# Ledger of designs, part 100: designed miniproteins, single chains, continued (5)

Each design is a single chain, and the fold is of that chain. pLDDT is the mean over its residues in the fold that is shown.

## One batch from the design tools (miniprotein)

Design m19674
Fold by ESMFold2-Fast:
Structure m19674 (fold): chain A 81 residues (1-81)
Amino acid sequence: MSPLEQRFLALIVRAGEAGASEEILQLLGEIGKLAMTLPEEKQQEVLDRVEALVDAYIAGELSEEELREGLLEIKEEVEKL
């Protein structure tokens, strides 16, 4: 398992511990799976963006709805690459 893949799995765990729904955890898993098909530089960019959203959600700065919307935007961008 790559260091980036390990960081992504740690993010999913942190989101779950913060009370994120199964839908959010599945969406994070889907984004991670898609990101692993990209070059390492792009994997890092995706991980950094996802981490920022998850951290903001854990801090109470984003609602679960706002987190879902941000994650869907990232997923759509990754799917177009």
Scores: mean pLDDT 82

Design m19675
Fold by ESMFold2-Fast:
Structure m19675 (fold): chain A 60 residues (1-60)
Amino acid sequence: MHTFTVEFPSEELAKKIAEELNASDSRVKAEVEGKKLTITTTLSVEEAIGLTLRAIGESL
């Protein structure tokens, strides 16, 4: 299990990315606190980063 935190320029963007991540894979739990997004997953770090980048792309 891996946990990491990413800070975004806006709270709105962090919320959108959290929603996309939670919708994309049941093994990913994304929680938002202000501009910070905490991701907890049983996926590899590589897979988790890939999903996060995709969610960012969907939000642009």
Scores: mean pLDDT 78

Design m19676
Fold by ESMFold2-Fast:
Structure m19676 (fold): chain A 58 residues (1-58)
Amino acid sequence: TPAEILALAAEGSRAAAEGDLARALELYQRAKELATSMGDERMVAELEAAIARLRAEA
């Protein structure tokens, strides 16, 4: 996957670890948008799982 998607996902994970769930969701959604535009179905599925986990914890 491109470095940009990984960077957004990493920042999202950091925000989640810091308890900023709104920021984490924003970053994961942006990473998902990029992955979708590239047709990276595996990355889209992984990001959807991460988003679902955050929503379950909120």
Scores: mean pLDDT 81

Design m19677
Fold by ESMFold2-Fast:
Structure m19677 (fold): chain A 58 residues (1-58)
Amino acid sequence: LLEEGEKLLLEGKFEEAVELYEEAIKKDPNDKKAYENKAIALLRLGKVEEAEKLFEKA
């Protein structure tokens, strides 16, 4: 099953995906996949440096 955040990424709703994954990280700071998917959304928004920091943390 696709998570709601992954669905937002597929639909091109990258800003909404970032917000969703930020909430997921606040609820579970050890959710590696939330960091990875947030980084992907940030890359799609052109925020490369922010995305790279999240990939290192994931």
Scores: mean pLDDT 78

Design m19678
Fold by ESMFold2-Fast:
Structure m19678 (fold): chain A 83 residues (1-83)
Amino acid sequence: DETEQAISLANELMEQKLYEEAVKLLEGYLKKHPNDARVLIKLGKAYYKLGKFEEAIKYFTKAEELGEGELKKEAEENKKKVE
């Protein structure tokens, strides 16, 4: 699963605190798959770790609008955690 691969690689980068590299990876993926809610959530989380809260909210909002069921709920909960 291409989405699972992108998420897995982003998780690995974020565990190493390589948040800017995670953003690059996920933005590159989104150019080919712009409506992937799981990737949008991960990108929001990476921006949150970088202190870029406006960007984090933007991507969580898009994921919430595009996501269904559990993904929509995850996006909403992550959006609420941003100050």
Scores: mean pLDDT 84

Design m19679
Fold by ESMFold2-Fast:
Structure m19679 (fold): chain A 68 residues (1-68)
Amino acid sequence: SDLQKQIEEVEKELEELYKKGVLSEAEYQHIKSVITAARTALSQGDNDLAQEHIDTAKSMLDKKKKES
């Protein structure tokens, strides 16, 4: 599904930024929790909530990319 692909993309970007040392452990865990919330919402059939959490995670990652 589109939402599943977006979650996978965001998760991959999170891991790449963490591996590069762009994110602290606390920042990594926080964004990971938002992605987990997106996966939970999707599993419950709440596609709107899943998209909101995906958009939040994307925004957080974009902010960190601009800061680095």
Scores: mean pLDDT 87

Design m19681
Fold by ESMFold2-Fast:
Structure m19681 (fold): chain A 96 residues (1-96)
Amino acid sequence: SHMEEKKKKAEEYNEKGVKLFREGKLEEAKEEYLKAIELDPNYAEAWNNLGNVLYALGKYEEAKEAYLKALELDPNNIEARSNLENLLYKHPELSK
């Protein structure tokens, strides 16, 4: 189906982003995660991965927003919860 094709394409962009992130290509990884989210805005894993790359870029407020979006979409996402808790522990000024 057309929706299944979009989801598969989003997964492919997410996988490209993960590879680029592992290579330290942070801006390129961010672009791939954003493409995944554009195709599937409900893709919780892509939002969590966007948070990870934003954190690595020092964009802590944006990283917080991405992790919160991942948890809004999937409240049982243990990785996003752990990443958010670690972010807030290291940057307590982000706790409102």
Scores: mean pLDDT 91

Design m19682
Fold by ESMFold2-Fast:
Structure m19682 (fold): chain A 66 residues (1-66)
Amino acid sequence: SEEQRKKRLEELDKEIIEAFKTMVEALGKRIVSRAPEEEREKVLEETQKFGDDLIKKAEENIKKSR
């Protein structure tokens, strides 16, 4: 049914966003680990902000594709 299809798409969208969050977190940790020790606090703050923005944009794009 159309209802079952919509629920399946919503579940897949959630799985995609969670996988994306995991990937963004892993990439962020890699970036921070490669930064010079004296810059790590600043890089951590900037990386977290950038990651949050990417996740927000991904969520908005998925909603628009429905």
Scores: mean pLDDT 81

Design m19683
Fold by ESMFold2-Fast:
Structure m19683 (fold): chain A 74 residues (1-74)
Amino acid sequence: LPQEVTDKLEEIRKLYKEAVENPENREKLIEEAKKLAEELLELARRTLPPEYLKPLEEEIENIFKEAEEALKKA
């Protein structure tokens, strides 16, 4: 994956981790993470070959599922 894509994935993961750990900013952080994920998917759809797009979509889905599970327990 291009470095820009990897960097955005790490930022999404960081925002969700902060949302789980900091309830006071949770809603704001989740909104930012979702917006960034949508921007990343639009970028990837325009710039990446199809073989990279599906794994990226699956990784983003997994980040969201892990975050949702953590938030339900918080």
Scores: mean pLDDT 78

Design m19684
Fold by ESMFold2-Fast:
Parts: C-alpha cells; structure tokens; sequence
Structure m19684 (fold): chain A 55 residues (1-55)
C-alpha cells in the first residue's frame, strides 16, 4: 500500500488526475489522457507503475 501511494504522489498533478480517472471512475486511458492533457503513453506507464507497486 505505502509503495503504491508514494509512486502516485511522485507523479505530476495531471498524471495523478488521469490515474484517478482510470482507477476510480473506470475511464479508458485515452479518455483520462484527453481529460488531463497528458499522452496516453504517460497514463499507461503511470497506471502500470502504480499496479506494480501495489503488488
């Protein structure tokens, strides 16, 4: 739990918002990227990093 939280907190604010949209609201990575103004690749990488840290 702590490692996943620290990874999330280390991300830029826009990427944090995108990750929340994917994981909490169930939006696609493309929708979250469009909403926050970051690339789909950045959202995908951030989601993977958080899920890996949560293991």
Amino acid sequence: MAAAQEVFDSLPEKVQAAVRLVLEEGLSQKEAAERTGVSVASVSAAVRAILNAAK
Scores: mean pLDDT 78

Design m19685
Fold by ESMFold2-Fast:
Structure m19685 (fold): chain A 104 residues (1-104)
Amino acid sequence: DAVREAARATVRAQADYLGLDAAAQEAVLAALEKAIEALEAESGERFTFNVLGGASVTLEIDGDRVRITASGATPAEATLAMTVGIAAARVARAKGLEAEVELK
């Protein structure tokens, strides 16, 4: 899946830019994979995933629409959460879903 691989590449690039080690990068990519898997869930479902430390992403599924909320306690955590959220939104849109991303 070209869109999924592009999403992973974007998240890897941001993790590299922020100087994350291999284990932290794997954790962030695992959070992206969980978010992408959550896109297959039924309408009315809500999922929250820890990305790294205080960084989290929440997905709310409402029909053909997904609302993605990114949150972080520090600017770096907020950047990581937002990067994962934007990447998941791109995958959602490629699947024909409407997706919005916001920072809490």
Scores: mean pLDDT 84

Design m19686
Fold by ESMFold2-Fast:
Structure m19686 (fold): chain A 63 residues (1-63)
Amino acid sequence: SELEELVRKAMIAPDEKTKEILRQIAELVDDPELREELMKAAESTDQKEINRALLRLAERVKE
């Protein structure tokens, strides 16, 4: 799916592109709580915050 492809790209992208991809994923997600978390991670300068959002997103896509 488009969401799965975007998640894969975000995991291997350089920092700036990872943030842009997270914003794109947030627009595709209909869960408002997840969307807010993805948007927050996209604005973060902390790689741990970004990685946590990616992990949570990967768990949701696995369903």
Scores: mean pLDDT 73

Design m19687
Fold by ESMFold2-Fast:
Structure m19687 (fold): chain A 70 residues (1-70)
Amino acid sequence: SEDEKKSKELIEAVKKKLEELVKNYEEGKITLEEIKEEADIILETLSKILSEEDLKKVKEIVEEALKKME
């Protein structure tokens, strides 16, 4: 369905954004605190758009990215 396609595109966009944030962190351009703030904004915004199942997938992606930076 169109909704499933849109959800998949949003999840992929989140993955790309988190990959860029991790790269910027490795390059010393941003702090872990700034990444956590950005992740919170992403999750809050998507909680209004995505289903519970898709939101859970996004939360897992965010948690995995944050664990790499701890």
Scores: mean pLDDT 79

Design m19688
Fold by ESMFold2-Fast:
Structure m19688 (fold): chain A 73 residues (1-73)
Amino acid sequence: MDEELRKFLLEAIKKMSPEERERLRREVEEAERRLDEVAEEIAREEGEEAAEEARREARRRIELAREALEEAE
């Protein structure tokens, strides 16, 4: 699953302009920054287990996007 998503992202990023790649990097960095806040909100509303799972999923996607950006360079 993750490897296919990474390949998909890599191909998409390779077709992007340098400006689009920079915008994506900024989006990824912002997502990382907001990760803790979002997880804390989920923990309050749905409990720590749900927050942990959401955090793990978000972190995985962020890492995949980051690795795809690095490979495309």
Scores: mean pLDDT 77

Design m19689
Fold by ESMFold2-Fast:
Parts: structure tokens; sequence; C-alpha cells
Structure m19689 (fold): chain A 118 residues (1-118)
């Protein structure tokens, strides 16, 4: 199902992010800066919405960051199409934020337009 595919994508991305964070010496200074900025912003979300919201926001922004970097906009579209309500809203925010961090806002907006017309 679409939901099962989205869950698989998130698990694969989480594993890749964990491997990147485990080997920080292999990261560029820009990648380190972006990951630190994502963590700091997630901590700010946690100050208002609690630790579960912070963890969810951080995971989604890191997922969007990696998928945009890999040019896997097809997987981003799958994640958005599989989500509803509040989960969809936070994924859309995460996509916009990650798109801005990578200077890929136009591609992020194009995905949002495609899924928003459903």
Amino acid sequence: SLKEEAERILREVKKKIEEMEKNPEELSEEEKRILAEIAANAAAVGAFEGPAAAERFEAYVKAMYLLIKEKRFDKIETLLRASEGGEREILEIALGYAGALLNRGEEAEAVLRRVGVA
C-alpha cells in the first residue's frame, strides 16, 4: 500500500541519516551546519510542543533534506500522498524548510502543487 511504501522510505532514510551522523568526519562542513541547524530548530519546536513533536519534526526535516539532496522527489511525493491531517501539515512544513536550506524551494513547491491538486 502507499502507506507501507511511505513507512519503508522513512525507515531507509532514517538508517542513512544515522550512518551519516555516526561518521561525521565524512560530512562536509555545509552538511554538518545544516544538520546542526535542523537539530536546533527541532529543539525550539520541543520547547513549545513537547519532545515527541520535536523528534517528529527533526526526523521529517532530515528525511526531506536527504531526499532533496538525492533528487528523490518521487519519494517525497509518496510521503505526502500517504499522509493526512496534522502529519501531512508537518511533512509540508518539513519539505519547505529543507527546500530552503538546500536552495531547492522551487522544486519543493512543485511537489506541493502536484500533491495539493489531488
Scores: mean pLDDT 84

Design m19690
Fold by ESMFold2-Fast:
Structure m19690 (fold): chain A 56 residues (1-56)
Amino acid sequence: MMPSGERLLERVRARAPPEYAAELEELERDLKSDDVTVVVGAVLRIIGIELDLELE
């Protein structure tokens, strides 16, 4: 389990334009998966979105 993933998701949601809403909803579900590969992929994607939003 990766508590930092939920924190990252919350930060990204606060900054993300509405176009990301559906993707972030899917990533939230993926973070709660029992498949570690899915969880890791979700965390990496959230980090990628955060970096994209920061660099604009």
Scores: mean pLDDT 75

Design m19691
Fold by ESMFold2-Fast:
Structure m19691 (fold): chain A 64 residues (1-64)
Amino acid sequence: SHLEKELEELKKEKGLEYAIEEAERQIKALKEKLPSLTGVARLVGQHELEQLEKALKKLKEEKK
């Protein structure tokens, strides 16, 4: 997904720790926004949240 690619590029530019922090910020913002979304927008938001959480898990595994 494009979100996964954005975080990989951010990791290359700013380092692993920065990419992890950015992913966590995006997840927090999206979780806050999701209750206000309906229909297709909510489904898209849920999918993006799943992709971000998956990417964050991968980044955290690279740290260990």
Scores: mean pLDDT 80

Design m19692
Fold by ESMFold2-Fast:
Structure m19692 (fold): chain A 58 residues (1-58)
Amino acid sequence: GEEELRKEIEEIVEKEGPTAITDELVEKLAQKYGISVAKARAIAQEVLYEYTKKKLAE
């Protein structure tokens, strides 16, 4: 579900960096987890925002 999609995006960002989160990857993960592309893009944006915020503040 949405939590599994979020977790996989977080793992990719930690291993490969934020630039690894492409529109193509988000579309593939949306299909894999049965989530709309729009919702998957929103989750990806949230993960990238939180990652940037943590790296800047911590």
Scores: mean pLDDT 82

Design m19693
Fold by ESMFold2-Fast:
Structure m19693 (fold): chain A 58 residues (1-58)
Amino acid sequence: VSESEAASLGTAAALVLIAEGKPEEALRTLTEVQRLMDEGRLDEAARLAREAIRRAEE
């Protein structure tokens, strides 16, 4: 997973959460994705973002 891919997924997750009326969860998800990216944990950042999108759509 690239840094660009992780960042794009994090942004997508936040936008989906905002659209679902969960702006607080969007902020928490963006913050955690950014933290994982800063730590070089790109695969975990992407996985977290994808999981957030999946949960938001349920």
Scores: mean pLDDT 79

Design m19694
Fold by ESMFold2-Fast:
Structure m19694 (fold): chain A 116 residues (1-116)
Amino acid sequence: MVKVTESGGGTVAEGGSLTLTEKFSGEGELSVVSWWLEGPDGIPRGIASITKDGKVYYGSEFAGRATISVDLSAGTATLNLSGLRVEDTGTYYGVAAYAGGKTLAFGEGAQVTVTA
């Protein structure tokens, strides 16, 4: 069974930065670890993803201000996001995929509020 837990979140000022950490565990081979944002519109947006082989992808709105790192041995991934905007307000989900994407898990979500 795949498990994801997130830590971090809270209220931050516009122009500030945040750090979110996900802890993941599962049986089988890890494929991808990612972070997603669900804003007030309810549409999920990809922030960052990293494969087990270290290949990284960033969502277009987050490129240049997001950084993702993974520690496969510890089962952790860390998202750093800078230059926060009011539009970055929402629920941040850690996601882990195992067994070539056949098994997927989401955390409970970390709420972030960016104040103008």
Scores: mean pLDDT 81

Design m19695
Fold by ESMFold2-Fast:
Structure m19695 (fold): chain A 65 residues (1-65)
Amino acid sequence: SYLEKGKEALRKGDYETAIEYYKKELEKDPNNAEALRNLGAALGEQGRLEESLEYGRKSDELEGV
């Protein structure tokens, strides 16, 4: 799955590839809280803090429901 490929890239420190796969997973499932959370984390590692916070908030909201 795209989520698994994103997690593998994130583990290897390939944040650009991880972001790409998480975005593909979100095209398939826009409400995938894990993909949103992990996308936020990868964006944060790249210093893209505003985007990181937006995706983190969306993930937090979805995890409660």
Scores: mean pLDDT 82

Design m19696
Fold by ESMFold2-Fast:
Structure m19696 (fold): chain A 55 residues (1-55)
Amino acid sequence: SDEELLQEGLERLEAAREEAAKVSPVAEKMGDRELAWAKANPEEALAAYKAKLAQ
């Protein structure tokens, strides 16, 4: 379902953010911003994740 796909996408962004935090503070802030945007814009984030899966 779309809800399950959104949750999967958010989990992948959260994992990527945690890995970025291990690299540098700048990468961590970029990951935090992307995750925050996705949580604030779930419909747009879902559409972006679906587009990424279609590539």
Scores: mean pLDDT 80

Design m19697
Fold by ESMFold2-Fast:
Structure m19697 (fold): chain A 70 residues (1-70)
Amino acid sequence: AAERLEREAEEAERGGQDLVDGMLKKADDLKKSSPSNEPKAQKLYDMAKDAQKARDEAVAALRAAAEALR
């Protein structure tokens, strides 16, 4: 039971990080391409930050549940 929740936390951490990294790369590419894309790049940075926070909260909840099952 605990092992499964720990695995789910690891998968959420990896998948969430890949999504965030993709958003950050796209934002960086937009910022480098033209100053007119700066507001769009900023929105992607903000979305990446929100996604990072949601991922951290989900991972923490799964790890807390795994700890409670010990």
Scores: mean pLDDT 79

Design m19698
Fold by ESMFold2-Fast:
Structure m19698 (fold): chain A 68 residues (1-68)
Amino acid sequence: MDEILRRAGEIYDEAEKLEPILDKKDVEQVKKLVSESVKAATKGDEETAQKYVDEAEKKLEEAKKKAK
């Protein structure tokens, strides 16, 4: 669980840092996925938390590839 929360925080921080150069909608989706992961983690739903943090990481990577 702690690793999921740590990854969620790192993904959120990177999205915030890159917000000026990434697509606004992609940044918003990444932040939403991180928020959903944290909510699932606080409810003890580790499986759902892991799913959302993995999706947030993938979405952030895709957003970085599309940045101009």
Scores: mean pLDDT 82

Design m19699
Fold by ESMFold2-Fast:
Structure m19699 (fold): chain A 83 residues (1-83)
Amino acid sequence: MLSEEEKITEARVRFHALAMVLQFRKWLEANPGLSVAQQRQLADHFLQLLLDNLKVNNVPETEEVKRLLQKARAEMDAVIAAA
């Protein structure tokens, strides 16, 4: 059961994660010729930037936040697999 604070945190993380996945997709489209290994390294870099952004904005790393981050990483992996 989520508290109101956790619901607000979830909504905030969802917006940042969605923006990150969209930027990752656009980056891959703009940079044809990247190897799968390079695409995965880029996905790791985007995820780290999101983590750093959440940390500097004092967003608590709850279990729900962790799940949303895992989902975003999985969505980036799906973009790589579809390329």
Scores: mean pLDDT 77

Design m19700
Fold by ESMFold2-Fast:
Structure m19700 (fold): chain A 57 residues (1-57)
Amino acid sequence: SLAEEVARIAAQTLSPEQIAQLGDQLRQIAQQALSAGIDPDGAQLALETSDLLLQAA
């Protein structure tokens, strides 16, 4: 999936600290978008990606 590809690239290029920061930021954006009804498909993909990033950190 695109989420898995993004998480893989991040794990190869960023430090664990940077991955955690990116994951937290993306989760916040995704949760806000879902609550506001903005681009539900994109927001769910962002949430999935944030979960993978935070697991990798």
Scores: mean pLDDT 84

Design m19701
Fold by ESMFold2-Fast:
Structure m19701 (fold): chain A 88 residues (1-88)
Amino acid sequence: SAEADAEAAIARARATASPEAAELYEEAIRLALEALRALEEGDVERARELLKEAAELAAKALAIKYGLSEEEAKKMAEEMIAAEEAAL
């Protein structure tokens, strides 16, 4: 289910990303899930607002990732890739 997929993605982010980036990813995923529910209810306007907010949070997480030291960013990227591959 989308809800279970979202929870799995949040858990993975928490395991592999910095705490600040993981928190932003968690909020982005949660808002995206709410947007999907809004679309299922036919509330396109609410879905647009939720998706916009989710995209902004995801962009902030990426900015934090790219703003990290080279060594920290490399380590986190390697851990994230390893966790995603292990989950496949």
Scores: mean pLDDT 69

Design m19702
Fold by ESMFold2-Fast:
Structure m19702 (fold): chain A 58 residues (1-58)
Amino acid sequence: SQKDKLSEAVRKASNLAHEGAPKEEANKVLREGAKEAGFRDARAEFDEEGNLTRVTVT
């Protein structure tokens, strides 16, 4: 479903951030996955430790 695809994109972005990838790279993966799920855009916010604090979708 659309929600399942978005959840998978969020999981991949969160994993990249925890692995030390730049926040921009994690957000690129999230945006690409969100668009595949049928959303126009998505953005994630992370703390200094790479923990996901917020996700916004449009």
Scores: mean pLDDT 80

Design m19703
Fold by ESMFold2-Fast:
Structure m19703 (fold): chain A 87 residues (1-87)
Amino acid sequence: MEELKREIEREIDEALALMHVGIGKSLESQGKYLEAAEEYIKAGEMFKELGLNEKAAEAYRLAAEAYEKAGDPRAEEVRKKAEELAK
């Protein structure tokens, strides 16, 4: 029961992370690049906590691109974070 409970919790956390990616993409379509970047950061942190480093790297990459579109200097820092997770 506890093992199944942990598996369900992990799947819920993955679904929540994917939801943040979806919200970020929706915000980008509205030109809300700063808000989109914040949602991608949340997704990246959740994927990282789950040990899904490749998905975390992709989420941080999307956040860096959104920050770049917003003209926010945080883009470089977040891009480096994505590169470190992709190794």
Scores: mean pLDDT 84

Design m19704
Fold by ESMFold2-Fast:
Structure m19704 (fold): chain A 67 residues (1-67)
Amino acid sequence: SLEELIEELRERAKEAEGEVKELIEKAVEALQNGDLESVQRYGVKLALLGDLESAELAGKAAQLLKE
């Protein structure tokens, strides 16, 4: 569910540092606001920084948000 994906992202943010932590937190906020474009942008940045798992979670959550 979208709620479970958001919770998993929040848990990852607790263990993350610096720019990765900020991007995960921004992705969570964008998901809560229904801002699909921002979620996709933050997900791409997370992937570029090497956090492929957070990027994948953000992508899955974005797909559920479209429903």
Scores: mean pLDDT 84

Design m19705
Fold by ESMFold2-Fast:
Structure m19705 (fold): chain A 80 residues (1-80)
Amino acid sequence: MKYRLDEELLELLRSVGAKKEELSRLEIGIYLLKYLEDQGLQDPNDGMVYDLSGTELGKLFGKDKATLEELFEFFDSKIL
């Protein structure tokens, strides 16, 4: 199944190579993980937590720290 995301989240995933307007949950996960890796956001003291401070993802999410599970829930909440 393919999903359309909120435009700002879609633009964020496009910055790391997403080329489609509708993405599967697997594709959303792949591009989200690539964004987190490319930005170097994993907390070195807690591999389960990502520091989003100062990032576009952090602005859209509304918090400075998130787990991967919280980020997937956030993206699910923004499916149109």
Scores: mean pLDDT 79

Design m19706
Fold by ESMFold2-Fast:
Structure m19706 (fold): chain A 56 residues (1-56)
Amino acid sequence: GPAAEAGRKALEAARAGDSAAAGRYGQEAIDLINAGKADEEERKEALEALRQAGGW
């Protein structure tokens, strides 16, 4: 879903060295989780991607 997709994009941007894009996509993933737009499994997937991207 959208939160997991945003988390993956944050990880891809971080791996590419684009810290600005990584921060933007990471914040999008967090906003979607906080808005209740992610189920429990998608939330876990998104948070794991963010953890790998930059130590959120």
Scores: mean pLDDT 80

Design m19707
Fold by ESMFold2-Fast:
Structure m19707 (fold): chain A 55 residues (1-55)
Amino acid sequence: NEVILRIAAHEAGLSVEQLLEIAKQYEAGASLEELAKKYGLSVKDVKNIIKAIKS
């Protein structure tokens, strides 16, 4: 799902590398709310990013 991941990155105003870092932090136990605050995103946006990476 490289295409979906690139679209998600563009919509979030982030790089693909930053999306992967968000996913790694989530896997390491960071909450969706913590990641949303850290990267200036909504919780919904973080959920969509995690879904795009896992797809």
Scores: mean pLDDT 78

Design m19708
Fold by ESMFold2-Fast:
Structure m19708 (fold): chain A 69 residues (1-69)
Amino acid sequence: LEERIRELMERLPPEAAEYLRKAVEAIRAGDFATADVYGKKAIEAAPPELQPEVLGLLLEATREALARQ
């Protein structure tokens, strides 16, 4: 997951990459309300061709965070 996040952030515009980083940090902290806000911003700022990858990584990160609780 970490390697895929890194690779995707390199392909995203800086604004989208920053929102993705904040969303993932919020997910890992268990702050799903903040994660939803930044996740939506990351998807909106991402090129259309990368939006499915952003959504997929956010869902995977959320699944892993929930599995730890």
Scores: mean pLDDT 80

Design m19709
Fold by ESMFold2-Fast:
Structure m19709 (fold): chain A 60 residues (1-60)
Amino acid sequence: GEVSEEIKEAEEEAKKLNEEEKEKLLNTGAEASLRDLMLAAELEAERLRKEAEEKLAAAR
């Protein structure tokens, strides 16, 4: 029989399993980075709001 077809299926399954495992590991590993990015985004949003408020106050 053609072993190449079986190898293709095995590679596809291994790829899918690898991606799921990577996602789980990335989720645990990247949790701190994700939280840091969210915190930075919130801080930037607050800074932009404060800057707009100060601009309005200065223009007044």
Scores: mean pLDDT 66

Design m19710
Fold by ESMFold2-Fast:
Structure m19710 (fold): chain A 84 residues (1-84)
Amino acid sequence: MSEAERLREQAQALIDAANEFVELAKKLPDPELRSEIEKLANEVIKYAQEALKAAENGDVEASRKALQKATEYLGKIEELLRKA
């Protein structure tokens, strides 16, 4: 597998994970918590899409940087859910 293909697969996995958290959030009774998770999930999707685009353009460094940001936002969702 090429580095670009690997980064593309990682970006897609983060988009899929963020969408799963949005669906999970819809089942939460707290509307403020739901809104915050949706906001964070949108940030994950945004950066994962930037990573996907960078990987498609062969910009491995930009893709890695965007993936790191997406992963940081995903971690914030997980921490928020752990405290709920």
Scores: mean pLDDT 84

Design m19711
Fold by ESMFold2-Fast:
Structure m19711 (fold): chain A 66 residues (1-66)
Amino acid sequence: SKEEFKEKLKEIYEKLKKVPNMTPEQQRTLRIVEEALKLVDEGKFDEARELLKKHDPRIYKLLESM
């Protein structure tokens, strides 16, 4: 559901931003998750999914596997 997608994405964001000494790749992933959350807040769920799938397939796979 849209609610589950939003909550899982928020959980991933909160976990990522707590990582100490983030690598450049982790920082990039955090920025993409942050942009996806902005799209979700705007009701643009399909755009958020496409952004994650295109730029971070690992996170997209995690969201789909739950």
Scores: mean pLDDT 77

